Designed miniproteins, single chains, continued (4). Designs and how they scored, part 104

Each design is a single chain, and the fold is of that chain. pLDDT is the mean over its residues in the fold that is shown.

## One batch from the design tools (miniprotein)

Design m15859
Fold by ESMFold2-Fast:
Structure m15859 (fold): chain A 76 residues (1-76)
Amino acid sequence: AAAAEARLNALPAGVLAALEALLKLERAERHPESPLAEEMKAEAERTLAASKEADIAEAKAIHAELLAALEKVLAE
């Protein structure tokens, strides 16, 4: 918990913003029937459009690692 928070706080602001946008986009894609899905997707796409490609690439790598950790927790 605290270790994960410290790791996220060490990320550059641009990478963190892109990571949050990727998490929102994934949630919207997992639940397309949700009334919030289009809003979350639009917000995520807007954030990614404003992000640098390098920040997005780094955020995608971190996102994949966080998903693997989350899937392990959800399987328990």
Scores: mean pLDDT 73

Design m15860
Fold by ESMFold2-Fast:
Structure m15860 (fold): chain A 58 residues (1-58)
Amino acid sequence: DELIEALKSPDPEVRLQAAERLSELGDPKAREALVELLLNDPSGKVIAAAGRALGSIL
């Protein structure tokens, strides 16, 4: 999925936008990639967006 690939972008703005879009879609396939962002991303904004997206999948 293109959005899941965008979560691996070197640009934190691209990762943020992808996480927000995945939150809107609630796609369970994104769960693993979102967990990786939540645990390892250096950007607090991206971490927050990944957490919201994970909440929307449950």
Scores: mean pLDDT 77

Design m15861
Fold by ESMFold2-Fast:
Structure m15861 (fold): chain A 64 residues (1-64)
Amino acid sequence: MEEALKVIDEAEKKIAAETSPRIAKAAIGWLETIRQNLKEGKMSPDTAIRAAKEILAFALEATK
């Protein structure tokens, strides 16, 4: 869990720094949903890490 939360935090930091405000708002919203599901035990840490990395990749590519 701690590792998955760290991956989510790092993804949010990169998105906030490197994407447009509109893309950042949407992508960070998705990451916060993943964080909530992870904390509630509705999502495994491995699934949360993969989803966070996918959202980060999407947000960065959408900004280029």
Scores: mean pLDDT 81

Design m15862
Fold by ESMFold2-Fast:
Structure m15862 (fold): chain A 58 residues (1-58)
Amino acid sequence: RQKLVEEASELLDKNTEEQLKLLEEMRKSSGAKRDEIGQQMLKLIEETNRQIRELLEA
């Protein structure tokens, strides 16, 4: 249990770091470029949620 929570936390930290990078790039961009980065961010959030769900529901 404790180990699973720690693994989920580590996974969150890694993916949060990637999401923050994309967010900063979105802030520096506009128009089509920002939309493209936004879509990448949504995909990362979706994948992160899926992976965490698999870890905690198993």
Scores: mean pLDDT 77

Design m15863
Fold by ESMFold2-Fast:
Structure m15863 (fold): chain A 99 residues (1-99)
Amino acid sequence: SNEKAKEDIINLLKKITDLAVEELERAGVDSSKVKELGNKAIEIIKNQKEITPEQARDILAGAFSILAAIEAMRLGDITPEEAVKLIEESLKKIIESLK
């Protein structure tokens, strides 16, 4: 069902945005833009009649990129400042895929 897929995607983006905000705040960097972009992506999805399979794949790819950036930051492979940039770019790409 497209409605169920849409709900699952919204729930995934909420969880990933909340996780990113929590981990960035713990690392001592400003997460305000990440929260703004995550909420914007969720609102766009809520207002769409349906999500296409291509959009769903792009959203999932962006979600995995966000998780990878958080893990790289936690492992010390990248700085928190680098992680916030990568997370913001991933959320911007998700938003762009919804146009």
Scores: mean pLDDT 88

Design m15864
Fold by ESMFold2-Fast:
Structure m15864 (fold): chain A 70 residues (1-70)
Amino acid sequence: GKEEAERLVEEGKKAFEEGKLDEARELYEKALSLDPRYAEALFNLGRVYLKLGKVDEAREYFLKAAELKR
């Protein structure tokens, strides 16, 4: 549940810092499969897509994360 989603986000952040973008993406996507409203996971997934040059996908994830704060 929630604890597993939080651990996956922590692991995804470490993978992102190491430049393992595909691994970071998979970890954040798995966290979102457990908690679709996890704003931090959506935001960090947007950052992965931005680093991959996928600007449109990054924008969509950033907007979804922002909507959850409203």
Scores: mean pLDDT 85

Design m15865
Fold by ESMFold2-Fast:
Structure m15865 (fold): chain A 67 residues (1-67)
Amino acid sequence: SAVEKVVEEAKRVIEENKDKPIQEIAKEVMELVERLSKELGLSEEEKEKALREAQHMILELIAQKMR
């Protein structure tokens, strides 16, 4: 699905940028989700789902870096 593609791209950006500040990673992920959602023609509901998944992954990264 298009949502799954956006989530996988966000996951890739997080993995490739693990050593960067969290604020920078979050910015790149948010910009990616906005761009791909527009390019793939996601509905507002699909975009919100992708954003929730991306936010969850960022929170998990924060938890891992604080331990």
Scores: mean pLDDT 81

Design m15866
Fold by ESMFold2-Fast:
Structure m15866 (fold): chain A 64 residues (1-64)
Amino acid sequence: STDPEAQRLLREQIEATMELLKKIVELLFNKDLSEEERKKLEEEIERLAKRIQELDKELQKILA
């Protein structure tokens, strides 16, 4: 679709998904993470997952 709002939401969803994957990779493979840094990554992952769900709901409203 050429809808600018739908395009913006899709870009934000892709960006948030890429950030989520980056954080997951960091959490799984970075052996030098402190307990505090690990907890921060877990919180960021949860926040990003909720953001992706929110963006999906907004996109569905525009497409319906």
Scores: mean pLDDT 84

Design m15867
Fold by ESMFold2-Fast:
Structure m15867 (fold): chain A 67 residues (1-67)
Amino acid sequence: SKEELQKLILRLIALKLRKIGLEFELELLEKKGELSEEERKKIEEEIKELEKEIEEIEKEIEELEKK
């Protein structure tokens, strides 16, 4: 439905914005010399989890657009 598609699009936007925010945080911490190996790994793992969720939602959107 159009309503279901709209909800998925809004969620996709929110997840993409969160990912951009984490990538920006990672770059800022690295430039400041404040990025520990452990903090880098934590942020990179969160980014990977967001990438997986984004991919799943993009697939759901594609399936709904085909129907």
Scores: mean pLDDT 84

Design m15868
Fold by ESMFold2-Fast:
Structure m15868 (fold): chain A 76 residues (1-76)
Amino acid sequence: MKVTIVFDDGTEETFDVSTVEGRIGLVLRLIGLEIDTGQEIVIVNRATGEELALSELLDKAEDGDVYELRLLPRKE
């Protein structure tokens, strides 16, 4: 299953979340972004407008899904 992630800078990256390599790559990419920005990542399914946590994306993702990233101030 391949999913496309659209970052806040307009960059698009495709990950195969059916593979361990693709899942790890996606997780590390998003963790890196969260660390670099100091902000919480909210993932939005482009087709439905649903806001998802990363764990929900990895569980619900279907082939060809497109997700947009939103950066929000971290709420403690």
Scores: mean pLDDT 78

Design m15869
Fold by ESMFold2-Fast:
Structure m15869 (fold): chain A 60 residues (1-60)
Amino acid sequence: MHLEKGEKYEKLATEHYRKGDNKKASELYRKASVHYEKAGDLESAERWRRTSERLEQGLD
């Protein structure tokens, strides 16, 4: 269940990123990271956590 939710949020984040909605993309990548972590996919969790942080730092 958590792996599927991680993939869902990752796809939504990528769509928002392509539209230039970096704040929404950041929030969705963070949600994807949390779900990947709960699924035991630590590599994907770390990747999307870092991506979320970079997008937030770029805006702030």
Scores: mean pLDDT 80

Design m15870
Fold by ESMFold2-Fast:
Structure m15870 (fold): chain A 78 residues (1-78)
Amino acid sequence: SLEKAIELLKEAQKALEEGKYEEALKLAKEALKLATESLGENHPLALAAIVGIAEALRKLGKEEEAKELLEKARAKKA
């Protein structure tokens, strides 16, 4: 649901603030799944979840994966 996706994104942000980058990645991925299934791939919540995934990937040293994810999200909206 919309509310559950928002809750997962809040939990992901808290995990990022606490340095729990693997946990933040899991939470942001779950939020993306729920937002995409309920609201569609181009919904603002799905895009917010993609940004959360990219931030967690960067913190884990996976810069290239983060860049690829953000480029794919940008291409679909343009």
Scores: mean pLDDT 81

Design m15871
Fold by ESMFold2-Fast:
Structure m15871 (fold): chain A 106 residues (1-106)
Amino acid sequence: DPVEEEVRRLLRAGDIEGAVLLAVNAAQDYAIQNNLSPEESLELVDEALERVFDLLAELLARGELSPETVERIRALVESIEKNPKSPFQQKLAEKLREALERLEAR
């Protein structure tokens, strides 16, 4: 999948925002081209976001991210843990916390 390969490249480079934008835009373009309902469109965007964060957690746990990117992720996780604003944010923080713990156990 050329989109997944480019998402992985951006994540390894520390461009998390670019990876998210690419994945969301690809999901939205697919939805428009296939004339999907607003509900189906939203489901595809949610799936694309979950996929990006699963890939981010995988790369983080494997030690494939730069120290600067790891510290940015740590700061994000700590920020969410102090003030979780949604179940999605809490789930994201839990996933990334587990990946950070796996990285540190190496």
Scores: mean pLDDT 84

Design m15872
Fold by ESMFold2-Fast:
Structure m15872 (fold): chain A 92 residues (1-92)
Amino acid sequence: SQETIDYLINAVEANKAAGGTASASISGDSVIITLTNASQEAKDYIKKAVEAAKKAGLDATLTEQGNTVTLTLGGLSPESQTALVISVIGLQ
């Protein structure tokens, strides 16, 4: 699922460049990635991440509420959850 991570990184970078924010958290067995003031480019990348995750056999759910986009990724081990959060949000 390196393709999923690459699309998520692109979504976060595109959203920050557009003046939005990005956060990631762990909730139970899921990683939750939230984009606020989501740009169209960020939305396009996160949708590609969902498609890549589903092709890799992961549970991926995307919710849009106005300008806030939330991606929930399930089926990950605790170690993989931590690595994903660091990889997506810890880019700096």
Scores: mean pLDDT 79

Design m15873
Fold by ESMFold2-Fast:
Structure m15873 (fold): chain A 56 residues (1-56)
Amino acid sequence: MNQAKFDKVSQLALEDLRKRLETEINGEKDPEVKAEAEKAAQGSLAALEEQNKRTL
């Protein structure tokens, strides 16, 4: 896979992760677990964005 295709795959992975995390957080019935999941989601997205910046 060339760099342009890799960048596109990384972008799609970020969008997929965002949508999946949003769905799971909204579906969570326990408010304590929901709050923890929101913090984990922010951390995971920030880590992937940092990885993508380093790839560029």
Scores: mean pLDDT 71

Design m15874
Fold by ESMFold2-Fast:
Parts: structure tokens; sequence; C-alpha cells
Structure m15874 (fold): chain A 62 residues (1-62)
């Protein structure tokens, strides 16, 4: 399997976990934890976008 695909999958899993943590924290009224989870999700989204761009570039060379 491509290392780029594995990286994208790993980041995607982390992003999903951060999104779930944000929703749970919001439901519990923990605004500080919800904010931290949202910031982590934004960072992971940027990493996912970069990983996706690298994967798309590699596929375009095929």
Amino acid sequence: MSPLLQEEMDIGSQLLAAAVRRVVSEKEGNEEEAKRAAEEAERLQEELDRATARLQAALAEA
C-alpha cells in the first residue's frame, strides 16, 4: 500500500477522533475542551489537505 495513502488514513482517523471529542465536550458543557478539540481538528484538517494533495500529485504521475 502507498505510504501517502496510509498517512492520509491515519490523519483522517485522528481528525474524526478530534471531531467526536469536540461534540462530546460541547454536550457536556466543557467549552475549554471543545475549543482545544476544535483547534486540533483544524490543524489535522490542514495536514489532511496536504496529504491529499501529495496523493493526488502521485496519482497524476501514473
Scores: mean pLDDT 80

Design m15875
Fold by ESMFold2-Fast:
Structure m15875 (fold): chain A 97 residues (1-97)
Amino acid sequence: MKTKAEITIILEDDPKVLEVAQEAAVHAGRLAPGSEVTVEIEKLEDGKTKVTITIVGDMEPEEMKKIAEETAEYAKKKAEEAGVKVVDVEVKVEEVE
């Protein structure tokens, strides 16, 4: 089964957001070897930055959800260590045809 996870993290705009995003993506790749991991960073209007980490892999939705949730928690931890405020975190998992 091919499954896609989108982890959306909204952070206060900070120079360290890129570092947090990169560390989270590397962690996702370690949790899901052989999966495709992509990162998109978008600056929002209200001084916030949106980071989207997308994971696509050949695995069951339940397994992908665990990987995505652990990636989200790791990203929150890295943001806190970097002194970057986390505003919101959303995890979405879907099956891909």
Scores: mean pLDDT 85

Design m15876
Fold by ESMFold2-Fast:
Structure m15876 (fold): chain A 57 residues (1-57)
Amino acid sequence: SFMEILERAAEAGMSLETLIETLEKEGVPQEVIEKLRKLKEEGFKTAREVLEELKKQ
């Protein structure tokens, strides 16, 4: 699932740019890629930062 990929990427210290590239290669839906690109435009830099943001409910 997307959340599992995000958790693994965060554990690996992956950058948000690398995460986006990986998800595009894995064929993840375009709407997910667009959400991640918006987070990058908002100043997010790592998979860890994105994971922590998405955990807020």
Scores: mean pLDDT 81

Design m15877
Fold by ESMFold2-Fast:
Parts: C-alpha cells; sequence; structure tokens
Structure m15877 (fold): chain A 74 residues (1-74)
C-alpha cells in the first residue's frame, strides 16, 4: 500500500540521516529516536526525499505526511 511504502521510504531515509543501519520499520524505537534527534531542516529534507520516492513509484506522497505525523507523536 502507499502507506507501507511511505513508512519504508521515510524510515530508511531517517535511519540513513542519523547514521543507523537501514530499517524497513519506520516505527522501530531506533528510527523514532533518530527522527526526534534530527533538526527541523533535516526532517524537511528526509520528508521531501521520501515524497519524491513515493511519487516516482506512483503512490500518494501525502502518505509520507501521515507517517511523519505518527513518528512525531511517538
Amino acid sequence: SDREFAAAALGGLVANAAGLEASPNAFAPEVVEAWHSLSEEEREAVVRRAKAAVAEAGGDPAAVDEVAEELERL
């Protein structure tokens, strides 16, 4: 689904930005911690990249915003 792909794309980019091994689960504790450790500019950059990846795959880039909001709540 678009949401599953968005979660994988954003989670992988967040993990990479924080120097972690890529995880397919955006809601893994290490990825959640990494998201909260990123600056606002870094968060905007990974969200933009994830949206581009989802759009290129024919998915809805809005799904990335939903995943990012869930990460922010955790």
Scores: mean pLDDT 80

Design m15878
Fold by ESMFold2-Fast:
Structure m15878 (fold): chain A 74 residues (1-74)
Amino acid sequence: DQQLQQIIDQATQTFTDTANQLAAQGQPVDVAVSQAAAQAYQTALPQMKTPEQREQLRRAILRTGNAVYDQLSA
């Protein structure tokens, strides 16, 4: 379970870093966030073993996406 949280934390950190990098390169914010979210989700998804774990990952990605979008849109 601690391992699950570590995987989710790593995925959300990678998502944030990737979105910031893409935005810094001149990508529109919505494109940067959606592209980074898809990459982070696809990378972490194979490590999810149950529907419940997949739902936790999905919720974490959505929450992180909202936060990153707000940050980059400011």
Scores: mean pLDDT 85

Design m15879
Fold by ESMFold2-Fast:
Structure m15879 (fold): chain A 56 residues (1-56)
Amino acid sequence: AAERQRLLDEARRLFEEAVKAHNAGDYEKAKELMERAGELLSRALGQPVEVEFPEP
């Protein structure tokens, strides 16, 4: 559905923003964005999704 597609798109953007914030040293903002992205992704997929920053 269109709403699920929008949720997936927003989750993807939040993930990219979170990674960027993490690389910039904004760990608190990065964590918040990552968690929010994970929540949107989980709701869009209808299943729990684990979200973690990649190891450098």
Scores: mean pLDDT 74

Design m15880
Fold by ESMFold2-Fast:
Structure m15880 (fold): chain A 61 residues (1-61)
Amino acid sequence: DLERVNELSELRQKVVELVKNKDYEGAYELLDEALERAESEDERRFIEVLREEFEKQKKES
């Protein structure tokens, strides 16, 4: 589903922008909301992996 893939790409871009601004709380809130709206297991895994990636970056910073 190309439209859903584009929506997830936009989500990633927004989260990256928030993380770049050190707004980790806002980034996690967006990801948690996206998890609630996830329609498939693949979408949920994508969002969970993205969340883990940014948690790791926060700890390394």
Scores: mean pLDDT 76

Design m15881
Fold by ESMFold2-Fast:
Structure m15881 (fold): chain A 56 residues (1-56)
Amino acid sequence: ALSQATILANDAIAAALAGNIAAANALIATLKAQGASDALIAAVTAAIAILTALQN
């Protein structure tokens, strides 16, 4: 089974790919609140930043 952190990370990336950056940021905040690793939070944040740049 996927960990809760992995599910939230995937949902955040999916939201960003759909252009819903507000939802992606809310999911990152949930990851932080649930104590996800700094490495995972940094990786997801970087991926969302790249996806946002590609949409502009």
Scores: mean pLDDT 78

Design m15882
Fold by ESMFold2-Fast:
Structure m15882 (fold): chain A 88 residues (1-88)
Amino acid sequence: SFYEKLAEELEARTGPLMEAGDYDAVRAAMRSIYDEAIEKYKENKALQADLEIDAIMAGLRSGDMGTLEKLRNEALKAIEEEEQKKKE
């Protein structure tokens, strides 16, 4: 699945940095991985919103409750639009 591939890439790119004790480099690598995933899956608006929420909750990006609510609403709208297309 997408999340399995994301987890594998996180482990591969952060593992050596964790062993070195460079936690600033670990956080920077995690930010880059999430940014790369958001750009790669830009055509999937629901997945993109979920990735941004995950990054905010993990402390990799700044965001308040209003940002989280906006991203949630954008994801729900994208799901509704996709379901409408399946009925036609």
Scores: mean pLDDT 74

Design m15883
Fold by ESMFold2-Fast:
Structure m15883 (fold): chain A 56 residues (1-56)
Amino acid sequence: AAPLRYRVYDEDGNLLFESTDPAEVAAAIRAAPGKVRLEVYDADGRLLFESEVEGA
């Protein structure tokens, strides 16, 4: 199966974490020192969803 790709960026636009496991992504967001940007991509690299979420 072709998994979704998750990318987590800080507020300065630096990539903090990338994974195909949503549980690891949730843990990375919770460990982040502030607001982060979550981007979700399909297996072809198409952006499906983006959101700003609150970190630690």
Scores: mean pLDDT 78

Design m15884
Fold by ESMFold2-Fast:
Structure m15884 (fold): chain A 79 residues (1-79)
Amino acid sequence: KMKEIEKKIEELKKYLEKLQKESIEELLRRGMSQEEIDELLKKNSLPLNPDEKDILMYKAIKYYEEGNYEETEKLLQKI
């Protein structure tokens, strides 16, 4: 049970890291400075235009890091 949740969370982290990198590349192409991008990262405002699924993925990761495995499992079922 715990190993299954851990594996899913690792996959979600990898996916979100990829989306974050794509958002950073897009912002750089638009002429945004690295300093402005760093501010967005500090505010957890990346990736740009997250889908409802992306938001659920962030919540699932947060609950997992807090040790709330029950809420993590519920969120993973919605994704």
Scores: mean pLDDT 75

Design m15886
Fold by ESMFold2-Fast:
Structure m15886 (fold): chain A 68 residues (1-68)
Amino acid sequence: SIEEKVAEIAKLAREAEELFNQGKYEEAIELYEKALEIAKTLPGAIGKAAVHDLEKALKEVKEKLEKE
């Protein structure tokens, strides 16, 4: 269901955020990318919002890696 997918995205995003806070950028990227793949399967405004937020988070983590 859409609700189950939204819950899984939220779980993966929270786990990725914790990894990011620990400096584990590569692992954080993997979880955000997994969440983004699920978000791309969501229809309408909910899917667009989730994709936007996850792409923004991914950009932030990747930018941190580039500034090593």
Scores: mean pLDDT 85

Design m15887
Fold by ESMFold2-Fast:
Structure m15887 (fold): chain A 92 residues (1-92)
Amino acid sequence: NIKQNLAIAYNNLGAAYDSQGKFDEAIECYKKALEIKPDFAEAYNNLGAAYDSQWKFDEAIECYKKALEIKPDFNEARNNLEHVLSLKEKLK
């Protein structure tokens, strides 16, 4: 599917921006991937990680929860969610 390939391309571009610490650009790319493919669990997980890197923990939590709603066995998203919840509790 052309749409699936385009969503994957935006997700990969977002990951490339993330690796450079360009979190705002990464977030834009992940959001574009999700506009094209709303059931893209990997893009939600990556979006959550980008928000977490910006200390936007509530946004990160919502993204990881969405990833797990789409793919309940997504170990990386579950581990990321647990980590962010732990950080949020510790920073009280």
Scores: mean pLDDT 89

Design m15888
Fold by ESMFold2-Fast:
Structure m15888 (fold): chain A 58 residues (1-58)
Amino acid sequence: GKGEEALKEAGERSGLSPELVKELVKDALKVGSKEDVIEGLVNAGFSKELAELIVNSV
């Protein structure tokens, strides 16, 4: 689905595997809110739409 495509896109942009991106987002969600993680991804250079898709896919 779109979530899997978003993880792949994030991985390609970051030089990481989609599985590693998913694990990093899951770990971030253990210590912060979804809004905090979305803000962190946007600050890392991802679009807000892509950041929301990534967070909603985990």
Scores: mean pLDDT 80

Design m15889
Fold by ESMFold2-Fast:
Structure m15889 (fold): chain A 72 residues (1-72)
Amino acid sequence: TVTVTVFAAVLLTPDGEEVFALGTSQQMSPQEILDEFRARGAGGFAALTVPAGDWGPEQTRRLMEEARRRWE
């Protein structure tokens, strides 16, 4: 069974707005994604692994909420 891991972090834009950065294990290793997020000043790192066919809007929303909770 193929799985996908999605990573989320919170970033501040130049305008001071909080936005979410998302990354996937399909393109980069987890360490590379986290290092890139940190280099951009991101925080509140969260990750979720599911079977590739099971990723949807609910999983994205929950992941973003976890990242926000950890950012605080």
Scores: mean pLDDT 75

Design m15890
Fold by ESMFold2-Fast:
Structure m15890 (fold): chain A 75 residues (1-75)
Amino acid sequence: MKKAEAEKYLEKGNEFYRQEKYEEAIKHYEKAIALDPEYAEAWRNLAVMYLLGKKDYEKASEYNQKANELEEKKK
């Protein structure tokens, strides 16, 4: 299933985040979410990228809310 492929894109996004390449990190996290829309960690990391890279507080808040909702579902 698509989960292993989504994990690969999350790892690539994390690599760009470590390099402070926020735009590239966003692209990879968006691909992870496209493959697994329930991937809470990818939504959370996307929120951080919008906060730090784009200073888009509204989208950062929206993506954090999505991550929280998905984390609650997995309990």
Scores: mean pLDDT 82

Design m15891
Fold by ESMFold2-Fast:
Structure m15891 (fold): chain A 64 residues (1-64)
Amino acid sequence: ADEKYLQGLYLFFNGLPKEAVIYFKEAIKLDPNNADAWRNLSAALRAIGKDEESEEYLKKAKEL
């Protein structure tokens, strides 16, 4: 969980939001209660133009 989340952060900070999405999705799959992973997945999705999907994941983060 933490390893996938941290790798996602590394990719996102290095300007690779598309790759970061893959790692944040894996982090959520391993630990669905990681609200930070849901929030960062939302941010990465918005960065690649998936605004509708981004809003869905942001809502989930706020419910945790």
Scores: mean pLDDT 83

Design m15892
Fold by ESMFold2-Fast:
Structure m15892 (fold): chain A 57 residues (1-57)
Amino acid sequence: MTLGDRVAAAVERGFATLSPEAQARLRELLARYRAGELSSREFVARVAAVLEAEEAA
């Protein structure tokens, strides 16, 4: 399992605890990662940015 796959699983598990804005952004990132449009590295970095913005609220 790649780091991206592990992060995707963790995002799905915690999804309901996030704001609707963060949920929408993470759905888009998950879809793009699964479609092969984002590398594991890019996906992980973008997920981290969404979660950092959520923590700052």
Scores: mean pLDDT 78

Design m15893
Fold by ESMFold2-Fast:
Structure m15893 (fold): chain A 57 residues (1-57)
Amino acid sequence: EVQEEAKKIAEEANKLPPAEQAELFRLKLIELAEKNKAEITATVDESGKVTKVEVKL
């Protein structure tokens, strides 16, 4: 499922230091959204951690 894959990418980004790695993983979320014709929204806190991921078909 696209949402489960997006969550997995977000969790991996949260494991990596620091903000630059998180930005690279956001690009992967964008690619996933484009490939599946879906909209993916990620919410990030002030420290750069992804706190929420939502997929819209």
Scores: mean pLDDT 68

Design m15894
Fold by ESMFold2-Fast:
Formats: sequence, structure tokens, C-alpha cells
Structure m15894 (fold): chain A 88 residues (1-88)
Amino acid sequence: GDMEEAERKIKEAEEKIEKAEEALKKGDYEKAAELAGEATKAALEAMRYAARAGDREALLRAIGLAIRGIGLAIEAGLKLGRSVAAEK
């Protein structure tokens, strides 16, 4: 049901965040941005399932993951933007 789907999406988001952080540390900003985007998507889906299930604990976990995913995506995107800056 919705609780089991929330938990699956939370785990997906957690795994994608860890991979995004690893990619960011290695300087693979394109991969980091992609993984952070996927993690944010999974976290937002987890929030919807948790809210439908009335699972406050899962909802708070999913919100935290969404914030982390967005933060990683912004950081990776800014670093990508620097690498493609072809002004002049």
C-alpha cells in the first residue's frame, strides 16, 4: 500500500543521494546533478505516498531527503555552469 511505496521511495532517494554525493566528491558534476535530480523526484513521490498513508514519520524523512536532493542539485548545477561558461 501507500506506506510500503513511501518506504521504497525513501530508500531509493537515500541511495541516489549517496551516489550523488560520491559523484560530486569525484568532480563528476553532470552525474551528480542527474542523481540529485532523481533523488529529489523519489523523495517527492515518497512525500505523496507518506501523506496519503498518514505516516508522519515517513513524511518528515521524505521532506529531509527532498531538501538534501535539491541542495545537491543546486551545487552540482552551479559547478556545471562554471565548467561550460564560454563567455568572451
Scores: mean pLDDT 85

Design m15895
Fold by ESMFold2-Fast:
Structure m15895 (fold): chain A 68 residues (1-68)
Amino acid sequence: GEEEKEIKEIEERIEKLEKEVEEIEKEIEELKDDKSKEGILRLIALELRKIGLEEEIELLKERLEKLK
């Protein structure tokens, strides 16, 4: 019932967030050689966004383990 639905929703959320992290990592790699002020600020913003997404993924994985 409800647990199976919640497990599926959490797994789908984790997959979506992991894809966002992969996209951010690609942008970070592309910006590594950009020494402009704009490039540095964008790099900082992307690194902070990545940290936030990774924390959300960890919390969702902990919730998923409790439901299994």
Scores: mean pLDDT 83

Design m15896
Fold by ESMFold2-Fast:
Structure m15896 (fold): chain A 81 residues (1-81)
Amino acid sequence: SEAEALAEEGERYLAQGRLDKAEALYLRALGLLVERLGPDDPRVAEALRALGRVYEAQGRLDRAAGLFARADELLAAALGP
């Protein structure tokens, strides 16, 4: 899918240290997943964690923590009690 292709390209830029490019690509991938699946679908969690890693690499630790927490909430909800 387009979202998967964008996420793969984002991972390549993150590996290269091109954080602004990685951020833009992961934000686009996240937007497409949210449009198709809704913001509460657990498949959105992977894109949130990827974007969190970018923000962590940028030193934006509070923003990264928020994204990781949201991803964990989505995964926990999918697994049940």
Scores: mean pLDDT 83

